# Designs tried in a protein design run: designed miniproteins, single chains, continued (3). Part 58

Each design is a single chain, and the fold is of that chain. pLDDT is the mean over its residues in the fold that is shown.

## One batch from the design tools (miniprotein)

Design m9982
Fold by ESMFold2-Fast:
Formats: structure tokens, sequence, C-alpha cells
Structure m9982 (fold): chain A 60 residues (1-60)
């Protein structure tokens, strides 16, 4: 079922976003990142790319 596979991809992507945001918060708290917004944008772009790639593979 394509829909079930897509839902699993969406859940994985959501978990990755939550983990990424927690990592960014820790890096910011430790002063390791000066431009948090730039890192967040890069992370979101990578996650979106991963989601699209996974969905494409599920549909193939």
Amino acid sequence: DLEEKLKKVEKLVQDLRETGEKMIALLEKRGLIKDVDALREKMQKQIEGTEKALKKRVEA
C-alpha cells in the first residue's frame, strides 16, 4: 500500500525535524553556532530533499 509507505516516510521526516531542532538548540546553548537561522534553513532543505527522495523511491 503506497499510502502506508508514504505515512511512514512522513513520520520519519517529522522525527528527523524534531531531532534536528533539538540539536540546533544544544549547539546554540553551547555557543557553537553564531547563525542559527542559516543552520536551520540548511537542515530544513536537507530534510525536504530526503523526504522527496524517499517518496520518489516508494512510488518507483
Scores: mean pLDDT 78

Design m9983
Fold by ESMFold2-Fast:
Structure m9983 (fold): chain A 96 residues (1-96)
Amino acid sequence: MEEEVRRARELLREAWIEQVRKTVATNPEAVEKTVEKAKEANDEAGEIAILAYEGAKTGDEELLREAFDKAMKLLGLTDEQLLEGARAIEEHRRAQ
């Protein structure tokens, strides 16, 4: 119950952080343009993008975790959606 939701959130966070780091490393120019647009938008989604970029670029795990937490809150994901997301990640990894 609570343990499953906590593990699902941890799995989603780890997968998201890994993907953010990979994206910043492989497509730095495209990511930088996205961050510039995020600064212009000056909204909650833009703040999340900026925090994620800075965390990935500096290796600051706290910024990455803060960005993830803000993203989860903005998306309004339920416990059921977290469990489904974690299941989708596990299924995808098993199919590779």
Scores: mean pLDDT 78

Design m9984
Fold by ESMFold2-Fast:
Structure m9984 (fold): chain A 90 residues (1-90)
Amino acid sequence: MQEALRKAVEKVRKATKLSKEEALKVVTEAIDELAKAIKENPPSQEQVDEFIEELEKIVGEKIKLPESLSDEERVLLAMNLARSIIVKKA
């Protein structure tokens, strides 16, 4: 799981340097890969908290998530919000 989260972060970082169309594609592919990895090995709360903090640093904005979400749902929603932020800035 930790490597899958790290790989997703690196793809988001790369997407900030790409065109809107390329960024959308790269982050969407990262979300699909991450969803598969989560089904095999669910992340810990600590891993998810660190992951979200790193995404916030990359996109330059706070990612606000409902506390009612599972750790798996928090990861996927955070990625979708990061994608939206990157696409808006491109």
Scores: mean pLDDT 83

Design m9985
Fold by ESMFold2-Fast:
Structure m9985 (fold): chain A 58 residues (1-58)
Amino acid sequence: SEKLRERIAELKEELGLSHREIGELAGVSPGTVRNALAGKASQRTLARILHALEEKKL
């Protein structure tokens, strides 16, 4: 889960996205995105957010 969190943080900085924008892409609330980056989210939620960011990068 730590590796997923680190990749999400890296892509957030690379793409210049806010918590709100990431939430819109992943279909989760901005609070859920903040919790994911703070290590307070499930592995499934981290994977969902990461997948949305990787799709956006394409």
Scores: mean pLDDT 82

Design m9986
Fold by ESMFold2-Fast:
Structure m9986 (fold): chain A 81 residues (1-81)
Amino acid sequence: SLDDYLRNGDLDGVRQLGLQHRDLGRRHLQNGDFQGARDHFGQSSDIFHRGFQHSGDPRFLRLSIDSSVNQLHSSVLIVMS
């Protein structure tokens, strides 16, 4: 879990978990499942933001912002559907 990775200082585990949710979000978006895309990009953004708060590593902040932008885009597509 995210909490286990953070507790153990496993920043690579945090990164891989965030990337997994980002890739799931992209897959849902490609399939027209904008709700699923929003939910997974939201989880990705939160995971990366938690990684940033724990580590101070700006790479996590950039990944979090990128996923937040994709979450917002997916939310707009839901309203347009």
Scores: mean pLDDT 90

Design m9987
Fold by ESMFold2-Fast:
Structure m9987 (fold): chain A 69 residues (1-69)
Amino acid sequence: DPAAREALAGAEAGDAEKALGGLRELVARYPEALEEAQKLGRELAKKNPDLTTEELILEVARALGKKYA
């Protein structure tokens, strides 16, 4: 999926804006991906509460980008 590849590319580059753009496009096309993103974000925040919003975006984008690419 092109959106998943964009999300992954953004995550690998450390580009939170690109990663978020890919995630937004992915969840718009796959409703299941939105639920997965929310669940993964909650799990990551619980394991490391010091993660910034940008770091959470990059990690969610990396995981979903790999799964859907």
Scores: mean pLDDT 82

Design m9988
Fold by ESMFold2-Fast:
Structure m9988 (fold): chain A 91 residues (1-91)
Amino acid sequence: MEVEAEGLLKSGEVVPAAGPSRDVDTAMAMMTMFIWVNKDDLVAVRVTVRAPSLREALEAGRRIAEHMEKLGLRLARERAEGGEVVLEFER
């Protein structure tokens, strides 16, 4: 499994929110820190989950979405294809 995330700032810049990590908990910890540091400038976060199966990617995506909701970010869009899930979150 691989999880990575990018943040969109009010400036229009896209910046790394989490580097590629092999587990969801590490990725969530990185995203939590990123969101906290960038709270005044953050517009959206895009998370990409890649797993050996679509089921595993979707399960990881659900855990991430629940965590992001607790941080004040709502799931705006979800795309799933071929073991990859892309989640877009907005404030």
Scores: mean pLDDT 85

Design m9989
Fold by ESMFold2-Fast:
Structure m9989 (fold): chain A 98 residues (1-98)
Amino acid sequence: SEKEKILAVIDELQARYPEFREMPPASDTRYWELVDNPLSLDAIRKRVESGEIKTKEEVEKELTTMLANVTLVLPEDSPLLAAAGAAYQEFLEALKKL
């Protein structure tokens, strides 16, 4: 089913990019002060599992929000920003192959 295929893709992405699996800890005050819609791959997975998110287009929207959050919090010269951009492109390609 579509749901099972989406969940499998998210599981693969969590394994490859563990840094995006969970939200930052409560001690990351900059994240929690600046980010209006906290997201992680685990949070997106739970929304797919519950049926709140039903399509790969909705998953793409959530991934875009997750990248925007990271971009807002990290300094422009952070090597992690380049890694986040590359990961996001891989996320989109994985969804496209569904």
Scores: mean pLDDT 80

Design m9990
Fold by ESMFold2-Fast:
Structure m9990 (fold): chain A 89 residues (1-89)
Amino acid sequence: SELVEEIERVGKELGKLLEEKKPSVELGQAVGAGVIAAGNAAVNPNASEEQAREALEKLREAVKALKEGDLEKAKELAEEALEIGLKGA
């Protein structure tokens, strides 16, 4: 529950930062997919929370990259979150 709430909170912060930066469609899609995959891993009763927590950490790093204006790194981190989240889903 708390893990899902934190992923949703970070996802909202990512969405707000993306609105400010006027990102490419590709970056927006990568971030959205990463957040969804992390959330799916967090609610999977047949998996440990490890993948969800690792995906959340990558999403937090993506927040930092967006704040620093590094859109390419933010995309890489969102794609890493997607790969990790899919392993837990």
Scores: mean pLDDT 82

Design m9991
Fold by ESMFold2-Fast:
Structure m9991 (fold): chain A 93 residues (1-93)
Amino acid sequence: SVLDQLQELAERVIKKAEEKDPKLAEQLREKWERALEQAKNIPDEMEQVRVLSDTLIDMIREAATAGVLTPTEYTGEMLRVIGLEIDAELKLS
């Protein structure tokens, strides 16, 4: 599912942060877990995807700003999230 793929992307970003900036990794983990709890209370699947995608985009930006992601990795991860949002809108609209 799109939700499972967003989870996999979040775990990838967090894992990269754990290797370079453990304090940032903890912050990103807490942010992601908070978004997952918020999404569980949303009955609309597209709104769940939006909350998780918006949170993941914010996490990717923070990781890039901290130097955890290179510019190329940042672009690649951003395009993956945007692609999943488009895929979800096409399937759920």
Scores: mean pLDDT 86

Design m9992
Fold by ESMFold2-Fast:
Structure m9992 (fold): chain A 108 residues (1-108)
Amino acid sequence: LDELLEALTSPDPRVRRDAAFEIAQRASEFSTEELIRAVRALIKLVDDPSVGVRLAVLYALAEIYRLSEDEEVKELALEGIKKFLDDPNPELAMLARITLLDLERGLR
């Protein structure tokens, strides 16, 4: 996890994007404490200048929410996802709304 958290601070948006996707892919390998650290690091990127990075962050937060049984992890991930409802990119804001509806209804 520490290497992925460092990659999230890279000056290269492709590296930050790929790190967020890898966190999502490997979320099942992380402890509850590591998932809390990952979610907090991902939330710092909700205002990232790269739309691709913000999209990857939204995806990772949703994946962590679906995977985790821990209430604190789920609450933090949900808080992060809600921040995208006001995203300046209207497609990303719409995707966040769809994501929240899917999580609430257990769709996909």
Scores: mean pLDDT 84

Design m9993
Fold by ESMFold2-Fast:
Structure m9993 (fold): chain A 80 residues (1-80)
Amino acid sequence: MMERIRELIAEAGRLGEQALQAFLAGDLASAQALVSRARALVDEARALAEKYNAPPEIQQEIDGLAAQVDALEALLAAAS
């Protein structure tokens, strides 16, 4: 389970970075699709972390990633 949570965190982080690059390139449609997918992975990671009592450091990584996704969603809302 912990390995699955780490995989979700890593993938969500990559998608968030790709979303930011798409946003900076003016590809708002791709940025929106990527940020939506990152949000889904963050939510899944959080649910698994809660269910399996993940260590505080993992929960902090998920919270930090969620904050990054929130910021990207806000940027996209302001740009659309």
Scores: mean pLDDT 86

Design m9994
Fold by ESMFold2-Fast:
Structure m9994 (fold): chain A 93 residues (1-93)
Amino acid sequence: SKRVEEAAWTLILATALARLGYDELAGEAEALAKKMLTHLSEEEREEVSALTRAAMPAVLADPEAVAREAAEKLSKSENPEAAELAKRALELL
């Protein structure tokens, strides 16, 4: 599901930005991800959790590269809040 992927990438971006010290934008990304999760079923939320967990080794190894990848993917999102947040992240990276 595109909505599952968008929520997962938004959570991944939030975690990577927090590790890079961009606490304000990380907090905004986390808030957006929580809002996205409210529109998902329980099964879809479990999929988001699995995708986010799978990304954690990469976030720990290279948070800047992961933040850039997540932001590039979200910048193409049909969700205007996600796209705008991603654009702001790319300006910092």
Scores: mean pLDDT 89

Design m9995
Fold by ESMFold2-Fast:
Structure m9995 (fold): chain A 85 residues (1-85)
Amino acid sequence: AMAAAQAARSAELDRRVAELKEVTKQIIDEMKKLRKDNTPENIKNYELLRDLLLGRISSRAEYDEVLEAIKKINPELYEKIKSLE
C-alpha cells in the first residue's frame, strides 16, 4: 500500500539524517584531537577535514585525499562515510 511505502521511506530518511549528524560530530571530534598535537601532519589533516565540512572540496581527487586522511586517522569513520555516499 502507498501509505506503508511512505512510512518506510520516512523512517529510512530519518535514519540517514541521524547517521549524517553522527558522522559530522565524529569529524568535529577528530578535528579537536588533531589540534591537541601541533605536528605538521595534524595541521594538514585538520585543514582537510575543515574544508570537507565547509563544502570546499571541488574535485574527486581532493575528496579522495580527504578520505585517505580520514582512513588513516579513524578507519571506522571512513567506512561510515563511504556507506553514506
Scores: mean pLDDT 76

Design m9996
Fold by ESMFold2-Fast:
Structure m9996 (fold): chain A 61 residues (1-61)
Amino acid sequence: SDDEKKAAYAAFLELLIQSLSGKHPELAAELQALLDRIDELSVEELQARAEALYKRILAAQ
């Protein structure tokens, strides 16, 4: 279950990185840093960090 949740977050983060790399390279870099650490984070920490970055992405639109 947690491995499946992390896999779903990884796929979502990869899509966001691809969509943001041109316009918001700093946000893309922070998403990549989160993706690189996905195996060492708890699902709760991953969710909290992903939600915080998502809010920043929405504010940057």
Scores: mean pLDDT 82

Design m9997
Fold by ESMFold2-Fast:
Structure m9997 (fold): chain A 91 residues (1-91)
Amino acid sequence: SKLYEEVVEHLKKAKEAIEKKDFDTAVEHLAKAEEALKSLKLSEEQKEELLKLLEEIKELVDKHKDTLSASQYTALHLQLIGLELDIESRV
């Protein structure tokens, strides 16, 4: 599905942005992933792939927590929780 590919692409771009310490760009890509995900029905394999990628992003956010503003940290964590809950509910 084109929408699934868009979700994966935005999550990967969010991960790359966090690695570059471009946290505002990461927030934008997580928001775009969430928007694409809302119209999508997931297979079990797609759910596993997205949850694994989301866990990798969560680990990177925690690794960079000392370089994040309180606002950026809160935004990223809330988006990641929202994405996890939506992915879990769409199988």
Scores: mean pLDDT 84

Design m9998
Fold by ESMFold2-Fast:
Structure m9998 (fold): chain A 88 residues (1-88)
Amino acid sequence: GPVEEARRALREAARHLDRAYQALKEGNPEETIKHAKEALELIDRARELLAQADVSPEERANMETVIDSLREEAQRILKEAEELLKKK
C-alpha cells in the first residue's frame, strides 16, 4: 500500500544520498548533483504517497520527520556540489 511504497521510496532516497556523499568526497560534483536530485524526487514521491495513506497521526509525524531530515541532507549536499562546480 501507499505506506510501504513511501518507506521504499525513502530507503531508495537514502541510498542515493549515500552515493551523492561518496561522489562529493571524490570531488565529482556532476555525479553528486545527479544523485542528490534523484533523492529529492524520491522524497517528493514519498510525501505524495504519505498524503494518500490512511495512517495514525503518530506514524504520519514520524514519516514527515524522516522526509524533512532527508530533504535537508539532500539540499545541503546539492548546494555543496554546486559550489564545487563554480570552482572548475
Scores: mean pLDDT 88

Design m9999
Fold by ESMFold2-Fast:
Structure m9999 (fold): chain A 93 residues (1-93)
Amino acid sequence: MFEEKVELLKKAVEAIENGKLEEAAEYLSKALGIKKEDAKKTAEKWYEGLKELKERIKWVGRESDVPNYQQFLFDELVSLLRMEEAIKKLEER
């Protein structure tokens, strides 16, 4: 199915977590088939959300309840990929 795209999304999530937004944009562009500019905006949005989530969890003191931020972002990006595929097929009709 889309195993290659899923692998690219994993690399994008890792790059986002490390603040490497240009690298993340390249992986997202390849995975989603979108322009690099649009992929960069997506990566920046997810990076901001991750930063806010980490700050919120530190104040609550429940880091153990959310052990893997990469998995969270990965699941969100896989969901987005599935939505993009569905929308594109609907627009082609």
Scores: mean pLDDT 66

Design m10000
Fold by ESMFold2-Fast:
Structure m10000 (fold): chain A 95 residues (1-95)
Amino acid sequence: DYLKKAEEYEKKALTEYRASDTPERQAELLLDLYKAGEYYLKAGDNEKAKILYHLFISGVDALTFNGQIWPPGELGEKLKKAYEEAKKKYEELLK
């Protein structure tokens, strides 16, 4: 069930967000928000997907100083890829 998966990822990310004390943990939680947005989109909940993509994009902008400094390694590459895809999908959802 896409909706159930979306809700599980959203709850995990939001519950742990303020307790995270490292850029790596912040990046992992942001990826969970992105997954929530993806699953809401697959479930047909475009309004919720739009909200989660916006929250994800804003969080990545804060973590990376607007894309200037990325986490190193595979985590940073996953975050960057998700960020580019989220921006495209968010723009489409605004149309």
Scores: mean pLDDT 83

Design m10001
Fold by ESMFold2-Fast:
Structure m10001 (fold): chain A 85 residues (1-85)
Amino acid sequence: MEIKNLREAVDYVEEKAKNNEPVSEEEKKQVFEQFKAALERSSLSEEQIEALVKKLEEGLKKAKTGKELLDILNEIDREGARLAT
């Protein structure tokens, strides 16, 4: 499956979480790239972006299921929103 944008990445992870399905390494890479691109386009400083990207990468290494992946993405989203004030 090709994930082309952030919306498709979120929808994909939410579907896997609802169905209690595992996430493949290829799909995790596509989700990572979309979130990284979104962070790089944000108004956050380079240092803040680097910290969030590192946290996302470490979280994805540990996530095995859609639910675990969704939990990591929600944490990154909350931290990004807090920093963007």
Scores: mean pLDDT 78

Design m10002
Fold by ESMFold2-Fast:
Structure m10002 (fold): chain A 75 residues (1-75)
Amino acid sequence: MSKETLFAEAELSLALMDLAIRELAGEDPLPALRAAVEAARKALETARKENAPKEVIDAAEAALREAEARLEAAE
């Protein structure tokens, strides 16, 4: 993978981890959910632009859909 794709995936992983920690702590998940959606969009765009393996693109698409669905449910 390119460094750009790797860093975008790392940012997404950190955003999802922050979201999970906040949910477990009973904190307001909205800021973390918004950050996760933005990170997932960036990861998907970067993966497509850098022609990442299909598995990476599919995982990024799934992560974005999950994050968007959770944000809609939380609002």
Scores: mean pLDDT 77

Design m10003
Fold by ESMFold2-Fast:
Structure m10003 (fold): chain A 87 residues (1-87)
Amino acid sequence: ADILAKAKETLERVKEIVEKYRPLMTPEEQAEVDRLLKKAEETLKNAEDAYASGDQAAFNKYLGEFVKTLGKILELINRAKKKAEAA
């Protein structure tokens, strides 16, 4: 489905942004972003599995968790970016 393809594309772009700003992150921020990236990958896979099985409720749940997790990653990246722009 188009939505899953776009979700995967968005995750890859977020990974690229994380790597760009990784040198500006503390070890604690790096651990947190890596934890969130793993969660995003797991929830996207769960959404793909739910879609394949026809489980609409599970699909909506996991896609929602995926989007929320990406939001948390972007907030962390924005903090790192702001530190870079202030230097």
Scores: mean pLDDT 85

Design m10004
Fold by ESMFold2-Fast:
Structure m10004 (fold): chain A 66 residues (1-66)
Amino acid sequence: SRAEAARAYAAAARRAMEAGDVEAAGNHVIQALASGAVSPEAAQAAGRAVKDGAGGETVERHILAG
């Protein structure tokens, strides 16, 4: 389901941010948007959080909000 996909991408992006892998976190946000798992608005918010070096929990929350 779309909700399951969103949770999987959110968890992957969170782990990447916790590991300091900002590039991997950004790629997970892009894939979530491309697969239709999240809204463009949620992807934009999550992408900004990744770029700004926000914590993994913040990135996960933005993905799950869409």
Scores: mean pLDDT 87

Design m10005
Fold by ESMFold2-Fast:
Structure m10005 (fold): chain A 94 residues (1-94)
Amino acid sequence: MLKEYEEAVREVHKRADKDGDGRITAEELEALLREAGLSELDITKLLWLLSRADKDEDGVVTEEELIEEMRWLIENDPEFAEELYEVIKRANEA
């Protein structure tokens, strides 16, 4: 995985993780993205990534699960992975 992609994913996860337990919910991520002023399309893209990362469907996503899904996308859908990286960068800059 490119270091820049991993760092961006780790940062957005840590920012969404309000209680510091290493896990985030869709509600926590959505709240962060709305506070960051992202568009509904950008919010939808990141929530989709989060839902794919939740492999055990327990409603919570760890930093490593999110990184693993991004790594899979880089290998299987690199154009969409780049789009998601740009969205994550915008979230982290706000």
Scores: mean pLDDT 81

Design m10006
Fold by ESMFold2-Fast:
Structure m10006 (fold): chain A 115 residues (1-115)
Amino acid sequence: KEEEIYKIVKEMVEEGINFSVGLEIGIELVENKIVLTEDTKLPEELKKKVEELEKRGKEALEELKKLIEELIKEGEYDLEKIVEKIIEKMKELGPFFSWATSVIEIELRVLKKKK
């Protein structure tokens, strides 16, 4: 049960980070009026920004992993409480994760409806 809760939360956070990276790329493309085709390669500057965002995301994911491990060690297995703590930590880590928090909140709503 603990492993399943951790896996779900981790997957939700990873999906949210990937969505945030994708959204940042989309905004840059629209603002710079870049038209993508099958043969279009991302500009080197945008690639560097994506790599920086991925690095920040990995660092934040490690901090979130430590928080989840601490909560589980303390005997907290309520997914809603774990996610609430994760959302607060993500707010501290900055606006980069605003979309990840929204995605996690939507996924929790879907999971609650299945019960």
Scores: mean pLDDT 56

Design m10007
Fold by ESMFold2-Fast:
Structure m10007 (fold): chain A 85 residues (1-85)
Amino acid sequence: MDSILETGYDLGRAALEQVAAALGYDLTEVSAKRVGNRVRLAGEIEGNGEIVSLVAEVVYKGNTAHIRLFTDREDLLREETVELP
């Protein structure tokens, strides 16, 4: 099992859902791929008659994951670091 991909998907999806909730939007589509020690998620959030494309990047470093969420234009919306169990 690819535990890095699974954990990265869960963390990145949670970040996408938090941003969607903050805007009053719904997370409608999510896809993920692993590249080395990184998991990149592409998501779409929908609200007020518009669809916004977002990217979440989860980078693993030791027992931590660094999560960045940005627009399709690479504008940073959210950044956080979480400890892994």
Scores: mean pLDDT 80

Design m10008
Fold by ESMFold2-Fast:
Formats: C-alpha cells, sequence, structure tokens
Structure m10008 (fold): chain A 86 residues (1-86)
C-alpha cells in the first residue's frame, strides 16, 4: 500500500542517518514518520493506550505492524543517542 511504501522508505532513511550520526535529520524524519503513522491510525479510528495494544490491533496488516514496531525501535535508539549528547 502507499502507506507501507512511504513508511518503509522513511524508516530506511532514518536508519541511514542514525548510522552516519546525523541525529538532527534523523529526529526530523522520525517526526514525519510518526505523523504519517498517527494519520493512518486516526483514519482507522485506532486510539491505542500502549504500543503493545497497537501492535495487536486486528485493523492493522501484519506488514503495517512490523513497520510500526520498527519505527518504535528506531525511536528508542534515536532517543538514547540524543541523551548521550547531553
Amino acid sequence: SPFEEELAEKLKKIEELLKKGELEEAYRLALEAGALIAKKLESLGIYPQSVEELLNDPRLSPREKELIARFVELGKELQKKLEELE
């Protein structure tokens, strides 16, 4: 789907930026990916209380769940790297 393709492309770019230490650009792109996910969830009427609840929602495809899980993992890595700068 267009959502899956766009999210996958953004996640790939975030990974590349993290590997290069381009944390500001990675953060900006992560915000864009997060907004894309939020828009998708709102369109489906999904308002999750937790990541675990979200990843078990039957309204999301297996691929969408995998991409969202990858986004969460990359977000945690980015947060850790940003905290190491301060």
Scores: mean pLDDT 85

Design m10009
Fold by ESMFold2-Fast:
Parts: sequence; structure tokens; C-alpha cells
Structure m10009 (fold): chain A 114 residues (1-114)
Amino acid sequence: NPLDLEEAEKYLEEGKRAFKEKDYLTAVKHFIKALQILAETEPTSERTLKMTREIIEIAIEIAKELNDKETIERLEEALKLLENFEKTGNIDDLQEALSLLGIALEELKNKLEE
């Protein structure tokens, strides 16, 4: 798999741009692509964790715009698990955070396609 963290950064930047333009569907699609690369490449690096945190924080703002309380709660739990991993190094917390983020992004995508 020739995936590179710079490709993940490109998807994150494109997603942030779409978010600022209120194109939430395009933003979520780019964040899904970024997350796939980040999870498969270097999930524990400082650079990857920073990008993952930015995706969670922007996804929370999108979920708030949609009044999607269940997705907000899932994303807040993902953020908490990510912060626990940063403090403890417990890989299970990171894996759960990435799983919850992936589920939340797919839920937002499905809701925005309705």
C-alpha cells in the first residue's frame, strides 16, 4: 500500500476547506479518506494524532449543525479515548477512538446524503 501521510494531510486540508464553505458532505467524504490513510500508516505518531483530533473536532461541529446528538456523543467519546491514549499509551483506547470516529463519519455522510 503506497499511502503517505502527506496524502492524508491533503484530504484533511480539502475537508477543512469544504467545511468552511458549508459543504459538509464533501468535508465528511474527505475526512473518511484521511482517516483511512492515518489508521493504516502511522496511527500513533504525533502528526497522525494531531490530524485525527482535528477531524474529530470538525466532525463534532458538523454533527452540531445537523442536531445529531447521538453522533456528537460518539465523537466526544472518541476524543476522550484519544486523549486517554495520549496520556497512557493504551493502544486499545486509540483503536476504539478510530473505530468510533469511522462510524460517526459514515453516519454523518449517510445523513447528509438524505
Scores: mean pLDDT 87

Design m10010
Fold by ESMFold2-Fast:
Structure m10010 (fold): chain A 96 residues (1-96)
Amino acid sequence: MKPRKLPEFKSIDEAIEAMEKALNEDVTLDELQAIGSAVVGLLEKEAKNLTPEEQEEIRKLISELVRAMATGSLDEVREALKKAIEYLKKIKEKRK
C-alpha cells in the first residue's frame, strides 16, 4: 500500500487548483479532509499579511473548514471547500 502524502500549498493558486480538482473528481473523504487541513494552514499563513477585518473573515472560514472536517460528512467538507475557493479568489483579485 502506497503511503499517503498530505498536500502542502505554497500559493493561493495551488490551493484553488487542488480544491477545484478534488471537487470535480470522485475523491475519498480522507483526501478532502487532507486538502482541507492544507487549506487551513495556507489561510493561517496568509492572515498575517491582511487587515484586521480580513483576518476575522479568515478565522470564520478556518472554523467552518475545521467543523466540516470534524463532522466526517463529504457534503459538508465539499461545501466548506467551495467557500474557501470563493474567498481565496477574492483575495487574489485584491492583489492585482
Scores: mean pLDDT 76

Design m10011
Fold by ESMFold2-Fast:
Structure m10011 (fold): chain A 55 residues (1-55)
Amino acid sequence: SKEELEKQLEEKIEQSKKLDEQAKQSTDKKKKQDYIFESASLTLEAMKLYIEIKS
C-alpha cells in the first residue's frame, strides 16, 4: 500500500542519515568508504520509492 511505501521511504532516509554521520566520524578509510556507498545506495532506493509514491 502507499502507506507501507511511505514508511519504507522514511526508514531509508533515516538510515542513510545515520550512515552519513558514521562516515563523517570514521577515521578508517575502508569503513568510511563502505558507509558512503551504503548511504548512497539507500538514497537511490529512497528516490525510486518517492517516484513510485508520487506516480
Scores: mean pLDDT 85

Design m10012
Fold by ESMFold2-Fast:
Structure m10012 (fold): chain A 117 residues (1-117)
Amino acid sequence: SLEEEFQRAVDGLLALTEGAILYAREQGREDLVERFERIKALLEKIRASTDKEEQVNLALEVMRELLEVARETDDPLLKSQLATAVINLARLVKKLYPEHQEEADRLIAEAEEILAS
């Protein structure tokens, strides 16, 4: 189901974020560790939430934070991974929560611009 796909996307983002934290620590990038720890906390809140509207609002916040990191990073692989993850999650949000379609479309457009840069 789309809801199961959404939960798998959140779990995948948690794994990606945990990997990013480890990599940032190895590079001595404390600023990046703090940002990914914040993203991780938001993703954990999505998993703990029983409110569908709260889950989608948290997902939108996660996507905005991931795009900010993607804009600031000089690592082309990390930039690509984060922007692609946002596109994939935003497409699921559009299907599950049509009322959030406009914001999801804006996030997809921003992620596509980051990938084109």
Scores: mean pLDDT 89

Design m10013
Fold by ESMFold2-Fast:
Structure m10013 (fold): chain A 67 residues (1-67)
Amino acid sequence: MTPEPTEEQRRSLGAEAREAREAAGVSQAELARMAGVSAATVSRWERGELTPDLETARRLSRAVNAL
């Protein structure tokens, strides 16, 4: 397994984030506020359409972990 985040890993992380968010009853806008990003960023990231920079990815992961 490679240590670098692959396209598949980014997609898997986004899908996990979506599942955690939906299970918690949290909207994309609310998760975006927790992460300090836009709702569009959350939406694209959950769909794997956005390759966020490392800082944005860390913020999103921390927000999801806080759910």
Scores: mean pLDDT 74

Design m10014
Fold by ESMFold2-Fast:
Structure m10014 (fold): chain A 84 residues (1-84)
Amino acid sequence: MTFSRDDILAAAERTDIEGKRYLTIEDVKAAEGEKPSEDYQRYVTDEEVERLQELLQTNGRVDISEILPIEVKIALERMKEAAS
């Protein structure tokens, strides 16, 4: 089953906040209807979400490190904006 971008992002954010290593299909289902933070919405790419979804469907779980830490992604985007 295909999950929405917001469901995956909300589950990933919750997993990170709780200090868990792995995001599971059950975590995504539990996060259904929850809104991810603006940082997760802005800085996590659609390509990363597609990869998370593929790994969740294939393995039932994904290592949260498939997403760079959100603070690192924020720093990289700010550097990119300054260079543009």
Scores: mean pLDDT 76

Design m10015
Fold by ESMFold2-Fast:
Structure m10015 (fold): chain A 70 residues (1-70)
Amino acid sequence: RPLPVPPEEAFLPKDAEIRTGASPDAPLVPVSELRVGDGVFPLWDGVYTPAVVTEVNEEGVRVRFVPPLP
């Protein structure tokens, strides 16, 4: 079965699981340390999905999901 396709962008709360890599062993990144343009791997629908931070505010972070390169 193909993996679920994430939306183009999503807003993640401050307590969302965001990692530096596409594995459960990659270090967690606190939302307070994220900046616009950072490459991150939020847990989305059970998968650590590559994304770029587009917005950071007091409620969380908005990310744009990146499709896998060919």
Scores: mean pLDDT 74

